Designed miniproteins, single chains, continued (3). Designs and how they scored, part 44

Each design is a single chain, and the fold is of that chain. pLDDT is the mean over its residues in the fold that is shown.

## One batch from the design tools (miniprotein)

Design m9603
Fold by ESMFold2-Fast:
Structure m9603 (fold): chain A 88 residues (1-88)
Amino acid sequence: SMEEQIELLERLAREGGDPALYAHGKGLIYFENGDYEKAVKYFEEAAKLGEGRHKAESLLNLAEVYDKLGKKEKAEKYRKEAEELLAA
């Protein structure tokens, strides 16, 4: 279940997991379940906590969520931010 997946990620975070990986994982779970508002929240958190390629991955997923919400300008902004990180 979604609750069991979230609990597993929270347990991994408490036991020395990467907070960015935990936030990204929660974003994916909510996105897959169609909860785009929560997906945005957790992908934003993951992007703030992450660096380099992992941050870029979270930004690309955030762009995809905004595309699903019809917010094309926000989606394009986050895609460009991710591309800049990957070009460095």
Scores: mean pLDDT 84

Design m9604
Fold by ESMFold2-Fast:
Structure m9604 (fold): chain A 59 residues (1-59)
Amino acid sequence: SSMQELLERLKKEAEGHESPVLREALETLEENLDGTSREEILKWVGAVLRVIGELLDHE
């Protein structure tokens, strides 16, 4: 699934940043992937992207 590929890419990006909060958010999203609606997945992806943006902006 395209969403699974997106999650894998986000995990690799989070690994580069080594942020515990970002990693935890991605793990939570993965755990809920099978039982989660598309809308909920997109909300979590948006939240993760906002965290990445905040890390870049706050540097």
Scores: mean pLDDT 65

Design m9605
Fold by ESMFold2-Fast:
Structure m9605 (fold): chain A 49 residues (1-49)
Amino acid sequence: MFSEIMERRKKIAKLLTEKKYSVEEIRDLERQFNDELMKKAKEEAEKLK
């Protein structure tokens, strides 16, 4: 999970440096990132069951 989080952060940073995204689009990406983080946490918990 953590390594995937780091890779996602790098992807977001790269998009910002390319300046392809507006503030609103960045907010959408952050929402998606947070949602996937929650899904990852749930999947990790399910594996422990």
Scores: mean pLDDT 69

Design m9606
Fold by ESMFold2-Fast:
Formats: structure tokens, C-alpha cells, sequence
Structure m9606 (fold): chain A 67 residues (1-67)
């Protein structure tokens, strides 16, 4: 299985740490990382890629939680 991680607003170090954790917990999964400046662009790319067989997409965004 191929897993694509699409990061918005994350540093390269944060993105790599997340990817490394997934690779450690699921070594049979091929993990690919892409960075985006805009969440809408990342979501659109994710939807297009998700239509391809054998690919799963996870979009990771920096969300600010207001109290």
C-alpha cells in the first residue's frame, strides 16, 4: 500500500518525524511526503490521487484551536 502525506504549514523536520513514525509502525507501507503552502491545494491534490487504485492520502494541516 502507498500512503501519501500532504503537509500544510509543517516544517520539514515535523513532516519527516511523522513519516518516520508511520514507517516504523507500518514498515510494509510505502510513505511519500509532499508540502503545500495552501490547504485547499493540498486537499484538491489529495482527492485526485485518492481516485487512483492502491493509493491512500492523508492531509495534515496546522489547525489553530480557539477556546
Amino acid sequence: MKLLLLFVGKSDEEAQAIADTIKREAPDVEVEVEHFDDGDTAVKKGRELQEKEGIRVLVVTTEEFSV
Scores: mean pLDDT 69

Design m9607
Fold by ESMFold2-Fast:
Structure m9607 (fold): chain A 61 residues (1-61)
Amino acid sequence: MKEAFKALREGKYDEAIKIFEEELKKNPDNPLIYEGLAFVYKIKGDNEKAEEYRKKARELR
């Protein structure tokens, strides 16, 4: 998790997505991972994926 947010701060969005996907395999019910993915996809301009991940994060809280 910490490494994914570091990649985000450095503008390494594809690296951040890869780290979040690996974290998701370990903790599939952690809403924070979905929030991180939603944030990255919003920055990349993929609003559909961003909304989907944000909705998933809400369902897990």
Scores: mean pLDDT 79

Design m9608
Fold by ESMFold2-Fast:
Structure m9608 (fold): chain A 62 residues (1-62)
Amino acid sequence: SAQDYLEAGKLLYEQGRYELAAKAYKNALALDPNYKEAWLNLGKVLEKLGKYEEAKEYYKKA
């Protein structure tokens, strides 16, 4: 489910695995595009990857 991907992304983020966390959050959003928490967390992981302009766009969706 979208929630399962969100939880997987959070775990990967806590482990510092930011590229894999971003992939998990994108999978959550593929299943539920209105999942505000997934948009917010994708923004956070993109900031960790130095992708600040992309992060801003995802924060607008949250």
Scores: mean pLDDT 86

Design m9609
Fold by ESMFold2-Fast:
Structure m9609 (fold): chain A 55 residues (1-55)
Amino acid sequence: MREKVIAMVRRHLRERGYPDEVIEAVEAALRGIDPNASETEFHRRLAAILDEALA
């Protein structure tokens, strides 16, 4: 499940022309989310990570 989300996020950032350094940082942050986190918490952290990385 998470691997597919990470792959989709990486593809989306690549299509928008973000550099590899940004893509790698986002992937690392997503992999750092607690595996026991609820769906709501996971989506909240995902949104925050993207907001921080893409600002």
Scores: mean pLDDT 78

Design m9610
Fold by ESMFold2-Fast:
Structure m9610 (fold): chain A 62 residues (1-62)
Amino acid sequence: HMPTDGEILEALALMALGIVKANETDPEKIKRAEELVKKALEAVDQGNLEEAESYIREAIRA
């Protein structure tokens, strides 16, 4: 069974949040990353994969 694009984006969103939490000490940056990851997961659930990818990219930069 091949993972769907949505399943891949969900995994990437959670991995991005984990990386930010491991490397950031600023609580405001962590909170921003959490909010962006939540929006990415909501976009995946709605089938908006381009929006999900955009939120994941922004979370990594937070």
Scores: mean pLDDT 79

Design m9611
Fold by ESMFold2-Fast:
Structure m9611 (fold): chain A 74 residues (1-74)
Amino acid sequence: NENLQLELLDIYVKLKKYDEALKVLNKIKTNYPPSAKIEAKALELLNYLKTLEVPEEEKVTVKQLRDALLDLIS
C-alpha cells in the first residue's frame, strides 16, 4: 500500500529514526512506480529536513536520506 509506506516514511523522519526512514524509502523506490504523490511527499520531507539542526553523529544518515529523497524527484 503506497499510502501506508508514505505515512511510515513521514513518521520515521519526524521521530528522527532515519535508518528506518531509509529502509521505507528504499521499499517505495523498489515497489512503486514514480508518482505525483511520491514526489509531493519527497518534496515535503526535503523542506522539513532543511528546518532541522542536525547533530554531527546524524549528518551522514541525514545526508543519505536527503540524497535518496532528491533521487525520487529527479
Scores: mean pLDDT 83

Design m9612
Fold by ESMFold2-Fast:
Structure m9612 (fold): chain A 57 residues (1-57)
Amino acid sequence: MRREELERLRRELLERARELGLDIRTFLDLLAEEGLETGMPLEEVRRRAEEEMEREL
């Protein structure tokens, strides 16, 4: 189910952010909610999160 796939991706991205010393939890929560509501592709969710992490570095 898409929700479970998105939750798995969110956890992976949270782990990556933590390894980089970044706190993007609020961003990821909002992105996951938007992704579920709009039917955003998982690739787009990953791309946006990675861009945010690069911005914070």
Scores: mean pLDDT 77

Design m9613
Fold by ESMFold2-Fast:
Structure m9613 (fold): chain A 77 residues (1-77)
Amino acid sequence: SERSRAVARAVGLALRALGALLDGDAEAALEALEELIRLAKETGDEETLELARRLLERAAEAFPEYRERIEELLEEL
């Protein structure tokens, strides 16, 4: 189903974001998170929204220089 494909894509984007976070790649992490947020908003999936929120909180801790941009993304959720 479309929902099953969306969930699989959300997991893939979350893993990409986590990998970038672990590598210290702020731009790659934010790119994956912006896609995850877009997918969550398109599907209305609460689990994907919560996952995006958690990863954004981790990104804000890891990349203080991107905090303002990350806070703007959190407000979109």
Scores: mean pLDDT 83

Design m9614
Fold by ESMFold2-Fast:
Structure m9614 (fold): chain A 95 residues (1-95)
Amino acid sequence: SLDEALRAVNHLGEGARALKEGKYDEAIKHFEEALKLDPGNVFAQIGLAEAYEKAGKYDEAAKIYRTLAERFRQSGATSLADYYEKKAEELEKKA
């Protein structure tokens, strides 16, 4: 619905702000709420993965980056798929 879409956009913006401010647990909560309202939102998925990564939650970040790589691979965005696959591999070494 339009109401859910607007709330998702608000959570996406608040998550991005929290991430920029180093409030990683707050950013995680906002990106999770954005994904509950809009499960296919690629920007919320990217934000959530980055927030987990910066919070040191490497296993959680790697799982989302692998999902992003698969999504971009399926859509033909090969460079983005390779980028997120390499991010997942690096974080799996640190987990």
Scores: mean pLDDT 89

Design m9615
Fold by ESMFold2-Fast:
Structure m9615 (fold): chain A 63 residues (1-63)
Amino acid sequence: SEIEELVTQILETTDPEERAKLLEELLKKLNLPSEKQDQAAKAVVSARDVAEALKLIEQIKAS
């Protein structure tokens, strides 16, 4: 999925500016309220792998 591809790119990138742009695109596609955007960004960046990041995103969306 497009979300999975963005998460993969975020976890693989070493450039902080590129990571920030990818995170912004991901958050825009997830269409989360502002209160959940920061939580989602932190969850993705701290995830060990793509599967964990996707699981955390779904938990945040449901909360």
Scores: mean pLDDT 81

Design m9616
Fold by ESMFold2-Fast:
Structure m9616 (fold): chain A 86 residues (1-86)
Amino acid sequence: REEAIKRLQEALKEIGEEAETETDPEKLLELEKKAAEIVEKLAKETGDLYLKAYAALAKAYVAKKEGDEEKAKELLEKAVKLAKEA
């Protein structure tokens, strides 16, 4: 689904541009959550193991910022395993 992939890539770029100018930590966290969801959808559309690893890593970062250190550790371990399989 080339159109879906292109739109997910465009959405990710827009979030990246917003994040560069945003100084509110809560708004930055919401942008990081949106980016993680988009990367996860992109990984699902492409089947790319590196994108799956990157999505898990992004979710780990969000979980750590939310104070969920157990979830962050689990997601980080998942990201490392996916990256090694890629």
Scores: mean pLDDT 77

Design m9617
Fold by ESMFold2-Fast:
Structure m9617 (fold): chain A 89 residues (1-89)
Amino acid sequence: ASAASLSKEEARERLEEALKKLRELGHDKIVELIEKAKELLEKLYGEEVALKAAAVLAEQVLKLLEAGVPAEEIEKELEKLIEELQEKL
């Protein structure tokens, strides 16, 4: 993923833009799940890693939705990610 070259500020801006697009599409549940994953990533790896990972995650989710993947399937995968991250705490 191209996230490796992102500055902290670039990651923040890309995350905010992706989350805004998700909300505009009516995927508020997906936004909440991404925000929860970001909080857990921040506790595990720090703010910069969490911002970069969340930005890439949100952008990939948008691409999957645009490709016709059902929102319910994406929600399920995000919930699994959250469970895995909670187990690492």
Scores: mean pLDDT 85

Design m9618
Fold by ESMFold2-Fast:
Structure m9618 (fold): chain A 55 residues (1-55)
Amino acid sequence: SNIVEGGRLTLEGDFATGASLLSKAGLYGSATAVLELARAGDVERARALGRALIG
């Protein structure tokens, strides 16, 4: 699942690939949030968003 894979990669710190997979799944808001948090240096919030998406 692009949602599960995108969430896992985001949790692991691969924000670019994680956001790309979330976009392919139609989760544009989550993908944008991941990239914005990563750009701001808020790595922990970006990872937490990834974790929330995988359960």
Scores: mean pLDDT 88

Design m9619
Fold by ESMFold2-Fast:
Structure m9619 (fold): chain A 82 residues (1-82)
Amino acid sequence: MDYEKLAEEYEKKGDEALKSGNYTEAFQYYRKAGVYYWKAGDYEKAIEYFKKSLEAARKAGLPDTVIKALEEMIKILEEKLS
């Protein structure tokens, strides 16, 4: 399974959702992109898309539990790059 290709598809969907002001969909798609970049071993891209997902989640007014989960995923990945 090509995780990098899947990540790129979700990245594009996230960008389209963000452009249309659909912050909830942008959050979901960017989170999927981050997960697939992580599975592909691209930790730098995974961090980038989890951060984009986090910003979209904040703009969508999503619960603190969602915000904290994304912040924790970013922290774990940043620790792996140390």
Scores: mean pLDDT 87

Design m9620
Fold by ESMFold2-Fast:
Structure m9620 (fold): chain A 65 residues (1-65)
Amino acid sequence: MRKAELAGSIILFRAMALGVDAEVEVEGEKVTVTSHDESEALRRELREAAEAIGKRYGVEVEFRE
């Protein structure tokens, strides 16, 4: 599995575990995370988790509203 696909899967799992509505898209070596959750606190937790996972796997992560 490519690192971006692995990172994207882990981010999606974290969103599900946190109960946050999110879409995760993998394009080449970039992961885009879009959160539609109305809770700023939950969006922040997901963003922080996504950034940490991106750094761990050396993958570019973009977080969107």
Scores: mean pLDDT 80

Design m9621
Fold by ESMFold2-Fast:
Structure m9621 (fold): chain A 56 residues (1-56)
Amino acid sequence: DLAARADAAGAPSGVTVRLEGDRVVAEATKEGAATAAAMAHGISEATGAQPVVRVL
């Protein structure tokens, strides 16, 4: 998945962030959950997309 690869290039290890329609989806391990939440909320505030955080 090219989008996932692009997201991984800009994200810390263990965190993946992508835009899906009207949602920004952040997936992370427990250690990365706070970073993923911060990134999802930041993108949500900039774009108006709904933030979704998923802990793997």
Scores: mean pLDDT 69

Design m9622
Fold by ESMFold2-Fast:
Structure m9622 (fold): chain A 69 residues (1-69)
Amino acid sequence: EIEKLLEEIAERLKTKMGMSDEEVEKVREALKKYIEGDESVKPEVEALLDRAKEYDPELAELIEKLIEK
């Protein structure tokens, strides 16, 4: 379920926000660290969520669903 959400988020980051494969991988790493309890990535994840709300509300919803677990 987590991997499925990460895959859907990655696809939307590429198709809706125009991110490169390198940028998407960095985002995936930050999201994984956040759900593992690493607070050092919290500002990066929050900034991503704010941008997603602006560009693609469905992407923001997927990110919120991922980080609430």
Scores: mean pLDDT 79

Design m9623
Fold by ESMFold2-Fast:
Structure m9623 (fold): chain A 66 residues (1-66)
Amino acid sequence: SAAEEAKKAKIVEVLTKGAGLSEEVAERIADLLLEGRFEEAIELLTKEGGLSRPTALAAVHDLSKL
């Protein structure tokens, strides 16, 4: 839906502009967050995003509240 696409775009923007992630990784994380797959999003942020687990957990928590 257009609303889901808008949320995905916002999450991707935050992850690419704020955390310096590639568009490809940011889109994968956005899809996981929209699906409620939070632990997988945390693992991807740490493994491919280079974030520490506490930082990834905080990022997922903040993005999930939006």
Scores: mean pLDDT 82

Design m9624
Fold by ESMFold2-Fast:
Structure m9624 (fold): chain A 74 residues (1-74)
Amino acid sequence: TDELIARANEHTVKGFSALSKGDYKKAQEQLLKAADDYEKAGLTEAAEQLRKAAEAAYKGDIDTANLYVNQAST
């Protein structure tokens, strides 16, 4: 579980790195990988928030993506 959470956090960092570079497709892909890792860890609500963040990231909506990632972390 802890290993899956660590991987989800790494994917989230990579997602925001891609987002800051304007690579919205890669940002979406990384955030969806983070969501999968959270779901496997049993954190279904966090996974759902990250899927919403991935959708916002694909649209280039950085503020909305950040909001959903913050909700996944609480």
Scores: mean pLDDT 83

Design m9625
Fold by ESMFold2-Fast:
Structure m9625 (fold): chain A 63 residues (1-63)
Amino acid sequence: SATIRRVLVADLARELGISREEAEAILEELLKIDDPAEQVAFLQSLGLSEEVARRYVRALAKL
């Protein structure tokens, strides 16, 4: 869903303090990872807390 994708990009940009374009590139890389635990670890490596990263990965399932 284009609407869900836009919300996820906006949430990433806000959480990381980066541009929408940078957040979109990060989301594309995140979507190449099949394992949810590895997706959480990737988001934590970018600066998200474990709690925020896990919540974000659960939201990805709506795509």
Scores: mean pLDDT 85

Design m9626
Fold by ESMFold2-Fast:
Structure m9626 (fold): chain A 75 residues (1-75)
Amino acid sequence: MQDALRRIDALLRRTKNPEARRVLEEVRRALAENTTVEGQIGIALRIIGMLLDEKDPEVRRALEEALRAVNEGLK
């Protein structure tokens, strides 16, 4: 869990796109509030849902990197 949060914080430091920052900040908040495996799976599914509706390439890339961070934290 702390590794997923650190990965999201690293993404936020390098991300300048305001919409990409917004989705990363929402994922960060959700990860901080959900410490269980079930909670983290729920966050991963939410990110997948956002990816299905998102058309902006920078926001999609940020969501894909966030999904990877969450999935790596589930090991």
Scores: mean pLDDT 78

Design m9627
Fold by ESMFold2-Fast:
Structure m9627 (fold): chain A 62 residues (1-62)
Amino acid sequence: SPAVELAREYARKAAEQNPDLTEEEKRRMARVIAVNIHDKLGLPEEDFPAIEEAAVEAALSV
């Protein structure tokens, strides 16, 4: 999904730019990114869990 790839990329870059963030702060930032991508692309609610999971995993991988 293009939304999943965007969420993964943006969350990873945000975590790389903010190396001092705690794991909890990385998760919160990733969820905000996922919400913004989901909302901006006008996707159905059933697509959100995959986008959120991808963003969180990407942020925590940094």
Scores: mean pLDDT 87

Design m9628
Fold by ESMFold2-Fast:
Structure m9628 (fold): chain A 80 residues (1-80)
Amino acid sequence: MIEVLTDAEGNEIRLSEELLEKLREAERLAQEAIEAMKAGDKKKFEEKLERLEELAKEIAKESPKIAEQIRKIIEAMKKA
């Protein structure tokens, strides 16, 4: 099965099952990073962001547009 997402320009993106699984992992890592930040656990926060950046590089091989959106979220979290 293929999920459909909308990119930043409003275009539909067809996702492979593998890409969708990586996206779900990215969402999980982002949530864990936010929770670590709220708890004041800087080391956990940095570790989760590192994993998210690594995953974004893998996603970029399949969808550079989605990877760019993830990187923007990472940058926003680092500056918060």
Scores: mean pLDDT 74

Design m9629
Fold by ESMFold2-Fast:
Structure m9629 (fold): chain A 72 residues (1-72)
Amino acid sequence: MYEELPEEEVKGKLEGEDVRGYRLPDFTPGQLNAIKSALEGLGYKALIVDGNVLLAENVPEETLRRIIALVR
């Protein structure tokens, strides 16, 4: 499970038009980097901040959930 952050908390932290932020508790640094790499491989921009927050360009929710499930 993940928690979407307000737009105000993600603006300017990652370059992109529709940047969303998600808090991913209980994930290891390796799992977070795997999610980031998978999103980047699909052409999305992604960044990990504050150890457990994923910033990404507006990724379809099903795509994000599928990637998160693969690294659990």
Scores: mean pLDDT 73

Design m9630
Fold by ESMFold2-Fast:
Structure m9630 (fold): chain A 73 residues (1-73)
Amino acid sequence: GPPVRLEARVEYDPELGEYVLVLRDSDNSTRTNADREAVGERFGALVAEAQRDLDAGTPWREVFERLKAELAA
């Protein structure tokens, strides 16, 4: 299948009253590098780590579940 890459976007969550990081797979190829810039320096390291793990052959679901746990903390 096509290579899997994670995308990160900062979206406002009205229920939490704060900005949250939303992770998606590469199914939305229309997203730009500016969407990752909107995540800012705070979350860039997590995205880079996830990409390194995917490039090293770590299963996509394992990487995604770990990132969700890190973002919930």
Scores: mean pLDDT 58

Design m9631
Fold by ESMFold2-Fast:
Structure m9631 (fold): chain A 64 residues (1-64)
Amino acid sequence: SEEIRRLVREMMEVGARLVNLTIQSLLYLKEGNIEKAEELRKQAEELREELLRIEEEIRKLLAE
């Protein structure tokens, strides 16, 4: 369905942002910037929750 296709696109976009934030957090951690690393880690956690929400919406649509 169009709705499922839209949600899959959203998952891909959020997933890409999550990967980028995770890598940036690790780079700041390596530089010793613990505060910035933790800030980005929290942002990545928020994106992870968004992915779970989108997955749940897809599951609901597939359940009829």
Scores: mean pLDDT 87

Design m9632
Fold by ESMFold2-Fast:
Structure m9632 (fold): chain A 63 residues (1-63)
Amino acid sequence: SDAAELARLAAEAARALAAGDTERAARLVEEIRERFGVELEAADPEAARDLLATVAAALRAGL
């Protein structure tokens, strides 16, 4: 299911960030943004905002 895929990708991204693997985290959170950004915003605006902030932080760290 889409929810299960999103949860798996989010967990992997969070683990990568916690481990300091910013490059992997940035790729995973960008995948989440591309695949689920619009759907998350429609379903849960607060969760979508938090996710997009995480994406922005990971990308900024990789920049």
Scores: mean pLDDT 68

Design m9633
Fold by ESMFold2-Fast:
Structure m9633 (fold): chain A 56 residues (1-56)
Amino acid sequence: ELKEFAEKLKKKAEELREEAERKLAAGEISEFEYEELLGIADLLKAFANVLEKKAE
């Protein structure tokens, strides 16, 4: 269960990064909003890595 949850978090973090890049390129969000979204994505990935390590 922890491994599956970690994989889902990593996937969501990656999707969030891709969406943030797309929206920034389209002018839909500011540089500040882009940086916030990247920060959230990085936190999700870090948390997923902790869960994955515990599941091993």
Scores: mean pLDDT 81

Design m9634
Fold by ESMFold2-Fast:
Structure m9634 (fold): chain A 86 residues (1-86)
Amino acid sequence: MAREEARKLFEKGAEAFAAGKYEEAIRLLTKAIELDPEDPLTPLALAILGAAYYQLGKKEEAKEYYEKALELDPNYQPAKINLEKV
């Protein structure tokens, strides 16, 4: 099912981010959100996307994704802290 596929992509994307593979993380996490945009993990996926863009020097894109994460969860502290850095 799409939700199971989205979660597998999220897990691979988070692992790619942890390994410093930021462009691969962006690709995988973007696909995960496209398959299941209403997943409870979507705010976390958006925050990791923001962090990956920041690591690639794309600060404007990083800010946009942190703001999107906060729109879904205003109290999501990792996105709020990272938004202050961009």
Scores: mean pLDDT 77

Design m9635
Fold by ESMFold2-Fast:
Structure m9635 (fold): chain A 81 residues (1-81)
Amino acid sequence: SVEEELERLLRELVEAALAGDREAAREAAERAAELVRRYLLEQGVPEEEAEEAAERVRERLLALAERLMADPELAKALLEK
């Protein structure tokens, strides 16, 4: 399901952030954004709105990765849930 794929990508992003791997975190964020874009298009959301939502998801996930790299305890807590 989309939820299962998104959960996997979010876990990959948190693991990459904990490892300090900026490239892996960026890849996970980009894949998650593309997944959201495709899902919204499948649900009948207009292309422009789907693109905007995907860009917002990418930006927020990249910001989250930077926050997690600065706060390893937060990253570990998220991985243990």
Scores: mean pLDDT 83

Design m9636
Fold by ESMFold2-Fast:
Structure m9636 (fold): chain A 83 residues (1-83)
Amino acid sequence: SLKKEIEEIEKKIKELEEKIKEKEKELEKALEEMKKNSKDKEKLLKAIGEVLRAVGEITELELEIKRLKKKKEELLKKLKEEE
């Protein structure tokens, strides 16, 4: 059923959006650690690494959501044409 596939995609999008929120909190924490450790080169570099990791993970999740939204729109068009 196209309706079930759309519902599954919507559920997956919501799960990915929640993961992004969690990663955004990790990014905020890493940015605070950068600010706090600006005078400690080793800790600063570690915090920069954590920022870059979090940004990368958020970007991948956003691209997956974009792909899923496109698939959902295609399925919605098919559903409209079959009714």
Scores: mean pLDDT 86

Design m9637
Fold by ESMFold2-Fast:
Structure m9637 (fold): chain A 74 residues (1-74)
Amino acid sequence: MLSPEQQALKLKQIINKLANKLVDSNFSLSDEEAKKLIEKLVNETKGLSEEQKEKMKKQLYGALDKIKQTFASL
């Protein structure tokens, strides 16, 4: 199982990849495409337990939802 420090590092790496993809697409990436990318990146991360994967996915989905809500309100 990954340590909390290793989990934090992996989370930062995934957030950076997601942020770059969103910026490159000018936020035109669909919610489903973004969630699939999150699932892929989290599932490809070795050493995470299922509980850790679910927690990380939930955090990333929440970040996406906040971004999407902000743009939908404009």
Scores: mean pLDDT 73

Design m9638
Fold by ESMFold2-Fast:
Structure m9638 (fold): chain A 74 residues (1-74)
Amino acid sequence: SMTDQKIQDIISEGMKLFGELYDQGFSEEEIKKKVLEYVEKKADEEGLSEEQKKQLKKDTLKAIDLALKVRKAQ
């Protein structure tokens, strides 16, 4: 659906930002804060509902946690 595509695009952009911040040496807390602020702003710009925005933030956090685990060679 169009909504699913928008959500996936926002997550993809957020994870690109994650990679940039990680490579620059930002802390995990700063990365999470900046990426979540970014995806929340994009969700608001795209007119996502509060429920969709909460799910997007949850999915983004899960993606960040997985990426951090992989980068720590776990």
Scores: mean pLDDT 85

Design m9639
Fold by ESMFold2-Fast:
Structure m9639 (fold): chain A 57 residues (1-57)
Amino acid sequence: DEEAKKRIEEAIEEMRRRVEEAEERYAGSSPRERVLEVASAAVEGMGKVVTARMESK
């Protein structure tokens, strides 16, 4: 339904925002550290998206 779509969209946008923050925060770090931190943010954000989908009615 519309509410479920909105929750999923919000979770996706939060994931995008978190990834951007991680990329910016770790821009000065080693390439390995940056990749790991950005990947971690993406995985965490994906978990929220999955949760939003599972909570769809």
Scores: mean pLDDT 76

Design m9640
Fold by ESMFold2-Fast:
Structure m9640 (fold): chain A 88 residues (1-88)
Amino acid sequence: DKAKKALEEFYKKLEADPSKKEELEKMLEDEKKEAIELAKKFLEIAKKTKDEKEKERLKKVLEKMKELYKEYEEAQKLLDEALEILEK
């Protein structure tokens, strides 16, 4: 939510500072790994979801997760795949 968005904006601002490059890269890799793992979990849930009410609820959750992890392309692709599955 608000705190997670602030953290992501903080990472982006730190990335603009060359003197903190190595430290920031490590923090971003750890955050990226968490985002990818969470996106994979949502993709598995989407594949198992058959009820239309649960599909609509899950779509809202996935859209929120896409906003939280907007910087991580691999996580975005997994979340987009989950949304595509729910729309079919």
Scores: mean pLDDT 71

Design m9641
Fold by ESMFold2-Fast:
Structure m9641 (fold): chain A 61 residues (1-61)
Amino acid sequence: DDELVASRAAKEAAERYHRGEMTPEEAAQYVRDRLIEAGVDPAFADSVATVLKRALEEAAA
């Protein structure tokens, strides 16, 4: 359940990043905020955001 919500939010953020609409930091913050709004545990939301930010930064390098 939480994993599915996280996967969908991360995919949307990554797509917006790929379109040039978000930086890696903005994409990570978007995912974190969306997960918290959906009732996901804040620690889990932070972990997902951190992993996404790292993945997008690696892709940008």
Scores: mean pLDDT 80

